# Designed miniproteins, single chains, continued (2), part 97

Each design is a single chain, and the fold is of that chain. pLDDT is the mean over its residues in the fold that is shown.

## One batch from the design tools (miniprotein)

Design m7366
Fold by ESMFold2-Fast:
Structure m7366 (fold): chain A 87 residues (1-87)
Amino acid sequence: MMSLEEVKEELERITEETLERIKAAKTEQEVIDVVREGGKRVRELWEEVEPHLSEEERKELREFIDKQERKVLSEYMRKLDELAAAK
């Protein structure tokens, strides 16, 4: 079973991969697909680990996920604006 630290490391890896794939995307649809895939990976990881975490660990992990999601949302919006301006 993953420790809280290992879960955070995996979430950071998912975020980093998602951000890199957003930057590499050539179309709005590719950006949307990348964000959806990243969100699915985060959701699946949460569902797997949540029953094994303490109340304090769940709160910490939710706050961490929120921080990672804000990074993805910022890049998502920036990339969509960039692609729209290029048309």
Scores: mean pLDDT 84

Design m7367
Fold by ESMFold2-Fast:
Structure m7367 (fold): chain A 83 residues (1-83)
Amino acid sequence: SVAERLVEEALARGQALAQTIVNSPSEEVRQQAVEEMDQLIDALLKYGDYLESKGYFEEAKLLYETAARLAQLKAQALAQRAA
């Protein structure tokens, strides 16, 4: 489905952004990756809200769960960088 493809793409992008947050020697590049991760999380939440408003509860749950996974991935990457 469209939602399944979006989830796969979001998780792949989120993993790449998390690796950039941990591994990039450039502070500017790391900050940009954090901003892109936040934008991706926000986009998933907004699309989930839209789908829920239309009665697509299972697809909305999938997007909310994916946003939560990306938020956790971001938190782990930032903690790893700070250690």
Scores: mean pLDDT 88

Design m7368
Fold by ESMFold2-Fast:
Structure m7368 (fold): chain A 99 residues (1-99)
Amino acid sequence: LDEIVDAHREALEKFADLLEEAMKDPEVKAKIDALIARYSPKLKEAFEKGDWEGAIEVYEELADELGKVISEAFPERKEEIEEGVEALKEVVRARLEAA
């Protein structure tokens, strides 16, 4: 698990930094807040049921939607955002499959 996190550390850190910068824009923050509000109940239900496969699917959908919002805010950084989304999906899958 830690090896996968370490392998993707740079991509994840860049994605986190871009997410933080994007959230400084009130319009972008509102879109991200709406995504979290939409996906949080689905994640909670999956975790309460021990449905790790369902949790992975919800996280992957959320990661894709976050990537779209951030890419609209930083179109020049689209490739780094796509790399960060894929890194996030791989790390989440590895962690939840190990649970």
Scores: mean pLDDT 80

Design m7369
Fold by ESMFold2-Fast:
Structure m7369 (fold): chain A 76 residues (1-76)
Amino acid sequence: TALSPVAQQIIDALLNQGILRRTTYTGDTTLYDPITGQPIQRGEDILQNTQTGNLYRLDAFDQAIQNRLPTMDPNA
């Protein structure tokens, strides 16, 4: 499925700033995405935070952006 325009813009901006890197998971142990709980296995396309080393599934990151937008207003 296509990313939302807002999610695409945010991901592109973070990639351009070097905060995120699109890469392939090369670890030998299954990790679990902290947003969705879905498994990250060796060979999957992921987004990596270059400063913290945290790994995110592409679909989980899109959902996190979409889910957080309505709650960014402190009165929401």
Scores: mean pLDDT 68

Design m7370
Fold by ESMFold2-Fast:
Structure m7370 (fold): chain A 56 residues (1-56)
Amino acid sequence: SVIQNMAVQLANELGFSQQETAQLIDHADSFFRGFRLPESLAAKVVALAKDVLELD
């Protein structure tokens, strides 16, 4: 899905480990719909998503 691909792209750009990337993929839909994510992953993805979406 678009959300899943976006999550993978964001994880790679943030320098996530392969393990963290896999977790992000599993939670991609929940993450972008505002559901709970592991706090460390959410913080990293939010920082890059802010830049990508220009929500600074």
Scores: mean pLDDT 61

Design m7371
Fold by ESMFold2-Fast:
Structure m7371 (fold): chain A 60 residues (1-60)
Amino acid sequence: SLDDLIAYAVKVIDQLKARGASREALRQAMDSLLHHFRTFEGASEEDIEKIREVGEKQIA
């Protein structure tokens, strides 16, 4: 579900932040996650935009 994809993205970003990843590295990781969700999870572009919005807030 969309909520599951959002929860997964937040978890990954938080784990990388805890390990000292730079903002640039976090943005690269987000782009990779969004590509994975499009390719393997069948996420719609509307869902991808929602996940990106949440991810950007987590990175900030």
Scores: mean pLDDT 85

Design m7372
Fold by ESMFold2-Fast:
Structure m7372 (fold): chain A 86 residues (1-86)
Amino acid sequence: DDEIKEFDGVRYVEMPRELALKEAEALETTFPNTLSAVVEIDGKTYLLSVHMPEPSPLTREQAEEALKDAKSVEEAARRLRELAEK
């Protein structure tokens, strides 16, 4: 329920997992050029999203796998940005 924050061009919001999953699906449906990921860091759930110039070949689940070992939400945001720029 924290406000929307931004790091390295990636937006992130702390929210309950159920709401994060619904918001990720809504973002993916409305903005096909958006790559999203729902991650858990230090017992908190975050929805991360990044806008891409073209639709990503990656699924949300593949993005989440790449972010699973992030030590902070800022590290997760950086990894998502790197995936978007590949």
Scores: mean pLDDT 79

Design m7373
Fold by ESMFold2-Fast:
Order: sequence, then C-alpha cells, then structure tokens
Structure m7373 (fold): chain A 88 residues (1-88)
Amino acid sequence: SEEELEAFLAGLEQQVQDLIAQLRAQVTDAASRQQAIAQLRQYEDALRALEAHYLPRLPAHLQERFRAAIDAIIAQVQAAIEELEALE
C-alpha cells in the first residue's frame, strides 16, 4: 500500500542518516576513514540491489515514487562518501 511504502521509505532514510552519522563519528585517522568509505559504498550497492529487487514488484503508479526516493537516499550516501574523501 502507499502508507506501507511511505513508512518503509521514511524508515530507510532515517537508517541511512543514522548510519552516516555513526560512521562519521568513528573517523579518527586515514584507516578509519577508508573503512567508513568502504562501508558506505557497500550500503550504496545494497540500496541499488534493493531498488532492482522491489521496483518491478510495486504497482506501476508507485514505481516512480519509489525510484525517486531511493535515488535521493543514494545521493545522500554519495555526498557522505565525497565529504569523507575530501578529508586529508
């Protein structure tokens, strides 16, 4: 249902924001920074796999909403990776 989709997407966005904050807090040196980047890249891959798995299973009228929401969440992960990569 639309309500179930919106609840799922809101929960996913919150989980991503919490993960990014947790990983940022763990960065103290170059090694922990590289580990955080690797974990965020794995999470980006997991989000893409999630989209590929669920998108064809959704009603057509919900597919564009789902795609747009997942793409926006992936963009947040990518922004966090770029921020961490900029740390020298």
Scores: mean pLDDT 87

Design m7374
Fold by ESMFold2-Fast:
Structure m7374 (fold): chain A 92 residues (1-92)
Amino acid sequence: SAADDAKAGLEGAALGIVRNGGGTSYKVTVEGDKAIAEVTLAPGADPERIAQGLLDTAQALVDSGAGTSAEARVENGEKAIATVTIGDPGVP
């Protein structure tokens, strides 16, 4: 499903960031029509660069049909958060 594809894509990106030393942990959730990735930033990580990496993945998921919109933000300089809006799976 689009929700499963968005979640899996965001999990892959977040795991890659953690494995490459940009984050210490990650969490990916699906809440309503949104798939949300949260990466806890590693000490000394560039928050803008990490958020951009998540946004690039979120946008690629939208471009592939797994979502309708993508956004990313940095929370308090401690977390990079990306959101993919999945849309209603019952609407063509």
Scores: mean pLDDT 83

Design m7375
Fold by ESMFold2-Fast:
Structure m7375 (fold): chain A 80 residues (1-80)
Amino acid sequence: SEAVERAREALLNIIREKKGLKPDDKVTVEELLEILSDYLTPEQIEAVREELKKRGLKPDDVITVEEGARLIAEAILKSL
């Protein structure tokens, strides 16, 4: 959906500005959530953790920044 795409782009911009990470860079799920913790409420972080867990992702799982941003954007929009 367009809303997911826009949210994903916003998260990628935040990650790039804060850490200089590119979409193809690899991070753990936990590292990505820590980067975004300044931009999301604790309740949003917990909602994202639960959604990622339902998708079989663990905190130590390695993902690309782009895939992580997409999954987090989907989780945030689903929690609204």
Scores: mean pLDDT 82

Design m7376
Fold by ESMFold2-Fast:
Structure m7376 (fold): chain A 87 residues (1-87)
Amino acid sequence: GPQVLTLTVTRPDGSVVTFEVDVAGMTAAQLAGAIYERTGVPIGLVDEALRDLGITDHSAPLSPEQAREIVKRVSRLGREEYERLKR
């Protein structure tokens, strides 16, 4: 059945975007595309988050917990990039 999650992403400019996505059967690549389409966060930042989490198979289906951890990591990296550029 559907696995609808409410995900919150912090963009590199410090702005916050909240969106709903059905992650049932969604791969890391598909989630990365959804994050980019909904938030404009650079795909390179999402790829960095996947590397940080040790997710190497971008074609395997994600659990809802993995999807949350990816968004949490993207939010952290975006916030760190914003703080770096502000200096």
Scores: mean pLDDT 79

Design m7377
Fold by ESMFold2-Fast:
Order: structure tokens, then sequence, then C-alpha cells
Structure m7377 (fold): chain A 76 residues (1-76)
């Protein structure tokens, strides 16, 4: 739905600053922070491409995969 697309776009905008704050709070290494940020960025890029194609389910999966990878880097 259009509402689901809107919420997903809002989530995309909010994710990078949230992951940056988590990395800062957890005092992870610069390498772990960079890997986490790259994982989120790659997930966002894939999600945007899928949204442009009208694939909402694919976009959600791409974001979930990016966040999951980022959380693994932040957790060790």
Amino acid sequence: SEEQRRLLREGIEQLPPVIKEMAKELNVSEEQREKAMKAVEEGIKKAEELLDRGDLDGAVRALQEGVTKAMKYLSG
C-alpha cells in the first residue's frame, strides 16, 4: 500500500543516524562502525531500488538484511 511505502521511506531516512548513535553508545571499533554503516547503506540502496520497481516486500527484506548485518557488527 501507499502508506506502507511512506512508512518504509521514513524508516530509511531514520536508520543511519540510529545506527551511528548505537555504535557510539557501544564504543565499538572504527572498523566495526564502518562495516555496520556500510551494511545499512547497502540495505538502503537495495530497498530504494526495489521501491522504485514497486517491490515493497523486497524492499522490506533488503532493509531487514542490512539492519541484521549492522547489528552483528555492533554486537561482535
Scores: mean pLDDT 83

Design m7378
Fold by ESMFold2-Fast:
Structure m7378 (fold): chain A 66 residues (1-66)
Amino acid sequence: SHMEKVEKEKKIKELEIRLNTLQFEADYLERQLALHPDNPEIRARLARVQEEIDKVKEELEKLKKS
């Protein structure tokens, strides 16, 4: 239906904005890790952000294919 298409397009845009935000956060954390390579908190946060990026990418692929 038209409503389902509109809701899907809205969800795609929201996920694309979230992906962009997460990519900026990952870039920032990668720079911080380069300055502090032995910091386990930065490494752990970067790993969590990367997992979230992967999940958002998978959700976007599923939505765009449907």
Scores: mean pLDDT 87

Design m7379
Fold by ESMFold2-Fast:
Structure m7379 (fold): chain A 95 residues (1-95)
Amino acid sequence: LVEASELAIEAEKLLQKAIDAVKNGDIETALKYAREALEKLEKARQLAKNDPARSIYFDIAIGHAKRAIEALEKGDYETAIKHLQSAINAARAAA
């Protein structure tokens, strides 16, 4: 499904923008981009629901995106960056 791949690529770009925002100390912007990426990943997973291999990677990406958001809210920016990077890697595998 081309649409799921397009959403995965959009999410990857948003997750990278979130990492860049964290590194610049702009946590509000980082949270905004991470939440937008999560929305894109959840839509992509719904489109890929009949593709078990892609669905697994979208579930991994969603899990890491959620954990990154939690870490950002707690002020654990090192953990947040690690989860954002893991979410990017999983989104790439799903695309």
Scores: mean pLDDT 88

Design m7380
Fold by ESMFold2-Fast:
Order: sequence, then C-alpha cells, then structure tokens
Structure m7380 (fold): chain A 94 residues (1-94)
Amino acid sequence: MSEEEKLIEEILEKARELMEKYREGKISFQELRDELQAYVNSLPEELKELARAIMTIFLTHIQEKEKRGEKITDEEIEKVVKEARKVVESLLKR
C-alpha cells in the first residue's frame, strides 16, 4: 500500500466514523458537517482539497439516502470508497 493510499484510508476512516455516529443519532447532520469541516481545516493546505473532495462524496451519499428514508449499506459504503479513491487519484496525478 502506497503512502498516498494510507493517507486516503485515514481520511476515509474519519468520514466513516462520523457517518456511523450520525446514523446512530449521536450527532446531528449539522454537527456531522461541522466536524468534517473542522477536520479538513486541521490538515495542511495541500491535503485540504483531497479531504474536502472525500468528505463531499460521503456527505452527498448520506443526503441522498436520508431523502429516501434509507440506511446506507456496506455495499454502498464500498461504492463510495471506490468513488472517493478515484477522485483522489485524479487529484494526486501529476
């Protein structure tokens, strides 16, 4: 696993942890957004765009599911991870 893949996994894990707290009713959607923004703002400037892109993908999928009254599944989490990885790969490509 590359150094970049490790970084992606750390950001994805943070998003996943906050998503689980939101689904369990431990935090509100506004608190979820605020926590994600705080996390992005804590990163070095070079990593902020990458983290923001990942967080946006997760938030969009959560909003879409909430609109339908559905819970996100493990298969959908895998799909979101795949999409986020593709976006990050595009951002890191030089």
Scores: mean pLDDT 72

Design m7381
Fold by ESMFold2-Fast:
Parts: sequence; C-alpha cells; structure tokens
Structure m7381 (fold): chain A 80 residues (1-80)
Amino acid sequence: SSAQVAEINAMLDEALAAARAGDFERARLLVAETVSRLVALGKISLDEGGRLMTALFEALDARDLARFEALLEELRRIAE
C-alpha cells in the first residue's frame, strides 16, 4: 500500500541520516528492519534481500556514504 511505501521511505531516510551522523549501529538496524519488511511483503526474495543487506553493511564499514545512499535508493525502488 502507499502507506507501507511511505513508512519504508521514512525508515530509509532515517538510515541515511544515521549514517551521515556517524551512528552506524542505528543505520544497520534500520537497514535490517527495512529488508526484513520487504521480504515479508514479498517485494524481494530472501536471497536478494540478504545480498543487498550485505552490500549495505559493506558500504557502512567502508564509510562509503555515496554507495550506501545508492543502495538505499535501490531498496526504495523495490518498495514501490
């Protein structure tokens, strides 16, 4: 639903804000919750979700905020 898309978008916005603030633990938790919700909604497979979550965590570990933001935009597209 449009309400679920809005909620996911808000979580992704919070994940990016957390990462930019250096709160990488909060960013990880928000990413994990968003991926879990997308899998539960049938928007993404468990395997694809795991792959994207790994890529997002690797971007955070590398402090590659540009890559992290691009991967969050991919999750946003999937949520639509």
Scores: mean pLDDT 88

Design m7382
Fold by ESMFold2-Fast:
Formats: C-alpha cells, sequence, structure tokens
Structure m7382 (fold): chain A 73 residues (1-73)
C-alpha cells in the first residue's frame, strides 16, 4: 500500500504519526480513495502528505489514529 509505505518512511525519519484518514469518493461511476497523513516532531507538524488512488466500490471510509497506524507498520 502506497500510504503504508509513506507511513513507514515517516517513522524511519523519526517522526510521530498523527494518523491516516481515508475517504471514498464516487465520481462518474468510478471510485477514488483519498488519503492524508500528518506526522509530528516534538508536538509540532513536521510532515503533511495527501494523495488519491483508484478505489473499489467495496472500499469503506476509514480513519486510523496514531496508535492504529503504529501497529500496522
Amino acid sequence: SEVLELAKEALKRGLEIGGFAFSTVVEDGRVWRHWSLTAFKDGKVALVRRGRTPGSPDDQPEVWGPETVRKMV
């Protein structure tokens, strides 16, 4: 997963993951998965990344908090 690889990269840089948010948008019969990642250093925002990937109609919206992301990477 592109988003999980990005989270791993942030952790390798010594950043604290704030969380991952996924939202599913249907446009013109196509499903898109929008995602965002925020990472912190010493309680301050150090990294923000956003993107969009093709999704599936079965993809559910998800929000992964910091502890959940930490357990997945």
Scores: mean pLDDT 73

Design m7383
Fold by ESMFold2-Fast:
Structure m7383 (fold): chain A 62 residues (1-62)
Amino acid sequence: MKGLLLVVGADEEQAKELAEKAKEASGADEVEVYIAPSLEEAKALGRRLHEEKGIPYTGVTL
């Protein structure tokens, strides 16, 4: 199954590391990572992705 990870305030390296940890913890075959510049944009993006893909997601704020 696929997972989604939304990260706020992280750089690309931090987001990649968190995605690997989320993949190991969830047992997902694939994790898509999205970096948002703000919490508001992360919430909007998360809702859109959940509606479009029907995939459970986890948001992380740094």
Scores: mean pLDDT 68

Design m7384
Fold by ESMFold2-Fast:
Formats: C-alpha cells, sequence, structure tokens
Structure m7384 (fold): chain A 67 residues (1-67)
C-alpha cells in the first residue's frame, strides 16, 4: 500500500509530480526520467524508501489514468 503521509507532504508530492509531468509534456524529459526524478525526490525530501515512493507514484499514476 502507499505510505501514510501528512496533508503537507501529499501537497508537496502532488506539486512535484505535476512539475515532472509538465516537463514530459514539454518534451524536456522522458516519462521514465520523470518517474525516477520523482522517486529520488520523495526519498530525499520526504524520507520515503524506494518501495514506499514507488507505491505512492503508482497511486498518482492510477489517479491520472482514471476516466
Amino acid sequence: SAPALSGEQRHRARGRWQEERARVDAGEISEEEARERFIAWMQTELGLSREQAEALLREFEARAAAR
């Protein structure tokens, strides 16, 4: 399951993910690079393990893919 985060941590993570997605949409980086950048950011800034960061990324991707 995705890690439990405070509202502030979730807000920061959402903002960072939107920033990385905007870079992909602008053609500046690949989707794979955006995912790795976001994972690294969550590990460094939020203190998450790689497994926790990957779980949260999957949650964000699932929300973006929802119809």
Scores: mean pLDDT 80

Design m7385
Fold by ESMFold2-Fast:
Structure m7385 (fold): chain A 68 residues (1-68)
Amino acid sequence: MKIEIEVVPGSKLGDAMVEHLKRLAESLGVDVEVEKVETEDPAKEGRIYVNGEEVSEEELMEKLLEAS
């Protein structure tokens, strides 16, 4: 599963979110590729995409549970 997350370049919060997603997927036994998508807009930081489609946190959890 490919997960993309919007992060501001050099953001420690963005780095923490990527590591959190990797740990969450590992705990569910799901193989995921997590990529950073750079944004200049801090309001977009933390937006998540699965296979190119924007998802909510609930939709992300549903997709991870279906893949586990």
Scores: mean pLDDT 80

Design m7386
Fold by ESMFold2-Fast:
Structure m7386 (fold): chain A 96 residues (1-96)
Amino acid sequence: MKEEEEKLVKWLEEKMNSEEGKKLYEESLKLVKKLQETDPSITEESQEKMAKVIATAALIAGIKPEEAYELSVKNPVELLDRMEESAKKLLEELKK
């Protein structure tokens, strides 16, 4: 149990530090900056936090940052279901 969680966390850290993870973060940051144009309550500090959350969700679910954000607003349960399904598949692969 704990060892599987540690493997998943390590996988996420390695993936977020990869070129793929950096690209997802950059795309998420661009999305959040565009959202700030319609919602001025989004501060510069919150932009970085939102971008990290969106990028992480997109990486876990295997979807684009824009799709992850839309699901989080319109259907957060579906986003969570996709993330859980992907995480279970990743954990099974990490057991090999």
Scores: mean pLDDT 77

Design m7387
Fold by ESMFold2-Fast:
Structure m7387 (fold): chain A 94 residues (1-94)
Amino acid sequence: MPSADEIMKKFLEMYDNKIKESEFEGFLLTREEFDDTVVLRAIKDDGMLAVIIKNNVIVDVEAKGSKELEKIAEELKSKYVGKNINDVKKELGL
């Protein structure tokens, strides 16, 4: 399982470059955009992790179908929810 920070780095690459779909360590990564909202998802087997961004701020992180992804979601929530994307990139060395 990739770390929370490794998944977040891939999501931020997709966010900045408007990449709609990617693959990372057996996960299908997707980017969907709705008005001011971007949803980034990592999907594998029955598990899904989603990061929700509104106006360049991470507003929520959710997971379902995997206990490992639920733990990653809790870590990402604690570290990054409420932060601007540029600040998260700096914290991750991007």
Scores: mean pLDDT 87

Design m7388
Fold by ESMFold2-Fast:
Structure m7388 (fold): chain A 80 residues (1-80)
Amino acid sequence: SAQEQRRNAILLEASVGVAEIHLIVLGRFAHASPAELQAVADRHAARIRALGRELNVPQAVLDRILADFRENVDYLLERL
């Protein structure tokens, strides 16, 4: 369905954001600052919100995707 396609597009963007942060943590171990990682997370959260608006995703679905993304980012940031 169109709703499933829109949800999957946003979930893919969220997955890319988590993967980028994870790679920065792994690849830049000695130089990864919490502030730098938060800036990356903020950019991906902004992209998720923009994509959600563009694709007219229900706010409740978008909020859940953003909450899951934030939880995954927080988990990575807590390891610093």
Scores: mean pLDDT 74

Design m7389
Fold by ESMFold2-Fast:
Structure m7389 (fold): chain A 80 residues (1-80)
Amino acid sequence: MEEAEKQIEKLREVAKKAGLSDEEIDRIVNGVKEAYEAVKQGDYDKAREALEKYMGPALRKLSAEEANEVAGYAIGAVNA
């Protein structure tokens, strides 16, 4: 949990620098938390669906480099 929270904090920092609103960032974080719980239950399909649903729209607004950085921290949080 603590390691997942550290990855989420880094995700928030990168997303803010990329120009996402606090509301958009909170939606991404909620998706990451849902995916984290799904992974802990062994439901990897639900985890992937949550990340695609909650992060997909915001990542399309970002550059490829920014999107990869946000996605990296999200995957790090989910696997913590």
Scores: mean pLDDT 80

Design m7390
Fold by ESMFold2-Fast:
Structure m7390 (fold): chain A 91 residues (1-91)
Amino acid sequence: MLQELAELLRGLARAIEEEDVERHDELIEQARENPQLRSALDAILGEVARLAARGDVTDEELREEMIRLLREEAERLARGEVVYPDAPAAP
């Protein structure tokens, strides 16, 4: 259910914010088992990488952006604003 996926992303964002390594590792493992969450994480990592490539961004700012993107995606899932998992646009 999309609500459970949203809770996983919120939990991951909170674990990053609180620097809770054990919770982060557990939630990442759970997210990797879900193709939709893996796709969302890939998109978020791509955005963070693009921000990093701009040259004047600290690790702290990148961490804050990742937390923000994770929370934004979680809220989209919670609202049902999601593309069906069957449309991944894979090559």
Scores: mean pLDDT 73

Design m7391
Fold by ESMFold2-Fast:
Structure m7391 (fold): chain A 78 residues (1-78)
Amino acid sequence: GLADLARRLENVAEAVRAGELNAAQLAHALSELTDYAREIGAPEEIVEALEAAARAARDGAPQSTVVAQLEAIARKLR
C-alpha cells in the first residue's frame, strides 16, 4: 500500500545519500517504484512525480535534486 511505497522511497533516498546507487541503478529503482505505485492505485500526482524523478535520474540530474524529489513524494504519502 501507500505506507510500503513511502518506506521504499525512503530506502532509495538513503541509498543515494550513502553513495550505494549509480545513476543507472537509481533510474531502474525509480522505474520499479513507479510501476508499483500504478499497481496499488496511488494518486496520479504521486505517479507523475515518480515518473519525473525517474526521468531526472536518467538525464543525470544531481543526486541532491533526486533525493529532494523522493523526500517530497514520501511526505505526501504520510
Scores: mean pLDDT 82

Design m7392
Fold by ESMFold2-Fast:
Structure m7392 (fold): chain A 64 residues (1-64)
Amino acid sequence: GEAEREGLEEAIRLGKELRAKLEAEYPDAEVHVLPLDKERLLVIIRDGDTVTVEVLSMEEVRAL
């Protein structure tokens, strides 16, 4: 429905903004931000041998 489409479009937009922000903070790291659904983003940051994996809610992303 429209609400599901709007939620997914917002998640994609916020995910792109978050990825750009994280790439700026960690320029030598491999950053992946993927929408799991309209309410959650999967964030993966790989910096050499260190891998950070985090699931953020849309409420958490909006607070950043």
Scores: mean pLDDT 80

Design m7393
Fold by ESMFold2-Fast:
Structure m7393 (fold): chain A 79 residues (1-79)
Amino acid sequence: SLEEQFKEYLAKAREYEAKAKEAEKQGNLETAAKLYEKASDYFLQAAILAYEMGNTQQALELLEKSREARKKAEKLKKE
C-alpha cells in the first residue's frame, strides 16, 4: 500500500540521515556525503507519497528535509 511504502521510505530516510551524521562526526566526509544523498532521495520519495495521500503539509516538510540533506551532501563533497 501507499501507506506501507511511505513508512518504509521515511524509516530509510531517517536511518541514512542518522548514519550520515555519525560519519560526519567521525570525519568520514565522503561517506557522509553519500549517506546524505541517500537520505535526500528517500525523504523525496516519502514526500511524493505523502502528497499522493493528501498530506500536503507533511509532504512539504519532507521535501525541505530532502533539500537540506542534498545541500549538506554537496557541501561535504567540496571539503
Scores: mean pLDDT 89

Design m7394
Fold by ESMFold2-Fast:
Structure m7394 (fold): chain A 62 residues (1-62)
Amino acid sequence: MGAQIVAYIQDAVKAALPDVEVTVSLGPDGSLVIEVSDPSKRDEAETAAGKALEDAQAKLLG
C-alpha cells in the first residue's frame, strides 16, 4: 500500500520539477522522506509532495 502512494507522489513531484532529480520514500515511522539532487529546489519538492499526498488521500477517502 505505501509503495503505491510513494510512487504516485514521486511521479507528481517529477512532473512539477522535471529538471530536478527527486526520490520519495517512506521512513521507518511511515513519514515521507524526500531526497533532492538540488538543495535549492527542496522546498518546492516538499510542497509538491504535500499537495500530491493530500490529493491521493482525498481520492482514497472520497
Scores: mean pLDDT 76

Design m7395
Fold by ESMFold2-Fast:
Structure m7395 (fold): chain A 83 residues (1-83)
Amino acid sequence: MKLSEENKEIVKEVIEKYKEKLKKLADQIEDPAKAVGLILRAVAAALDAALKGEREGLSLEETRERVEKAVEEVIKEAEEELK
């Protein structure tokens, strides 16, 4: 499955936007494998959201919103797991 160049840029920009927050959460995880797993989950969620947006024929703005929401959901789940 291939993303358009525009949606690849959206994924890159969204991950870059959340980079510091993801790093701070990863720093709270003592197990390095689980910390890496958090980063991989965020990237996978962003890619999946972008691919679904493309398949549904969403605008670039609508796709960005879904990608951001998907990454925020992974972050929220990780924050709950750390309780």
Scores: mean pLDDT 82

Design m7396
Fold by ESMFold2-Fast:
Structure m7396 (fold): chain A 85 residues (1-85)
Amino acid sequence: MERIVRRLAEALGLPRGRVRAALADLSERELAQLEAALSGAGRLSPALLRRLAERLGVSPATLSRALRELGERAVKETLERMRRG
């Protein structure tokens, strides 16, 4: 949980407390979708994206872009670590 809160707060420029409150009502399955999106392994459903964006007080487009950028960064970091040993 705390890693997700930190990454989203940084990417969206929001306080961690606001992000944590927005995530509090998510199911385990929805949190798993969010973790997958943050690691570049998946995407949020359009319905979950809209609901989460509304709770965070950002547009769905802003949240979608932030998740995509975080996912791409996570993939690149993983590949770089494998390359460097």
Scores: mean pLDDT 79

Design m7397
Fold by ESMFold2-Fast:
Structure m7397 (fold): chain A 67 residues (1-67)
Amino acid sequence: MSEAEIEALAREIAAAFGLAGARVEVEGDRATITLLGPSGSVIATAVVRLDASEREIREAIGRALGL
């Protein structure tokens, strides 16, 4: 997936959990997803590969949130 696709998916998941949002930073073949709590503070991070499926990204975010 592209950086924009990963960010869009992460923001969708964040909104579903009542979070303020998500940020994505790409380094090489990996993307770091930062999840922002209702106050805008960082509450969790997940790292995925750029070739990760939507399912793998959802699972990584779920694990980061303790789900």
Scores: mean pLDDT 81

Design m7398
Fold by ESMFold2-Fast:
Structure m7398 (fold): chain A 56 residues (1-56)
Amino acid sequence: SMLSLEERAERLYEMMQSLGLSVDDLSLAEIAELLGVPLSQAPKARALLREMEAKA
């Protein structure tokens, strides 16, 4: 709970890169669970992850 949504998304993106996963390999429910956020915030988190992937 001490990390912002953006910081949590960045950490998840780093982990996904190390595992060879893309954003589209994760469901909204999996993103919510991995970030420790409510499912209602998962679409915003997914958008952040997609932005990070597009910038890479």
Scores: mean pLDDT 81

Design m7399
Fold by ESMFold2-Fast:
Structure m7399 (fold): chain A 73 residues (1-73)
Amino acid sequence: PSLAELLADPEVFELFRKSLEDAVRLAEEAAKAGNKEAVKRTVEVLEEDLAASPDPEAQKLLKEALERVKELL
């Protein structure tokens, strides 16, 4: 199944939202530890996910997460 088909399930979408919150939290922890390489890697992964996602709701969450992680650089 495509990401769009998976995200049509409310339970899957909620897990996706939580996974983005976790990614941002881990990036914040990496920034506190001085690990800018890990923060940059998180930006790259989120940008790739945004480019690959056709779902408008997922795109909004990805853009929000990306903005928050970029603030850590």
Scores: mean pLDDT 80

Design m7400
Fold by ESMFold2-Fast:
Structure m7400 (fold): chain A 68 residues (1-68)
Amino acid sequence: MSRDSIITAMRSIGSVSNPQGQSLIDQAITYVQNGDFTSATDYLNQAAQIDPQHQDILNSMAKSINSM
């Protein structure tokens, strides 16, 4: 998956998450842009813990980033 594709997907989920989840997803996007996929994965997993409605999608994104 391209970096631009995953960032676009993360932005879409962030826009419908709760404020804390949105903040964590914004942090994860910054880490993806910097090539720090480990930190990005950690922040997405934290977002999944506080946004159970989007937990499956966020965990899937974390797995995708960890494979980059």
Scores: mean pLDDT 80

Design m7401
Fold by ESMFold2-Fast:
Structure m7401 (fold): chain A 59 residues (1-59)
Amino acid sequence: SSQAEQVLNTIIYLLSRGRLDEAESLLNSYGLDFDKVVDLIKKGDYESALKLVEEGLKK
């Protein structure tokens, strides 16, 4: 979904700026595991990261 892509792009941006607390807070607000999402981003597995964000947004 477009919303999940916006959330993932925001997380990537925050990580690129060293704003780790804000990235963790945003992911936690959706019930997502910060370490899992960040690990996938670091591995370049954006498809799996996006899927996790989509699942979080589905509540």
Scores: mean pLDDT 84

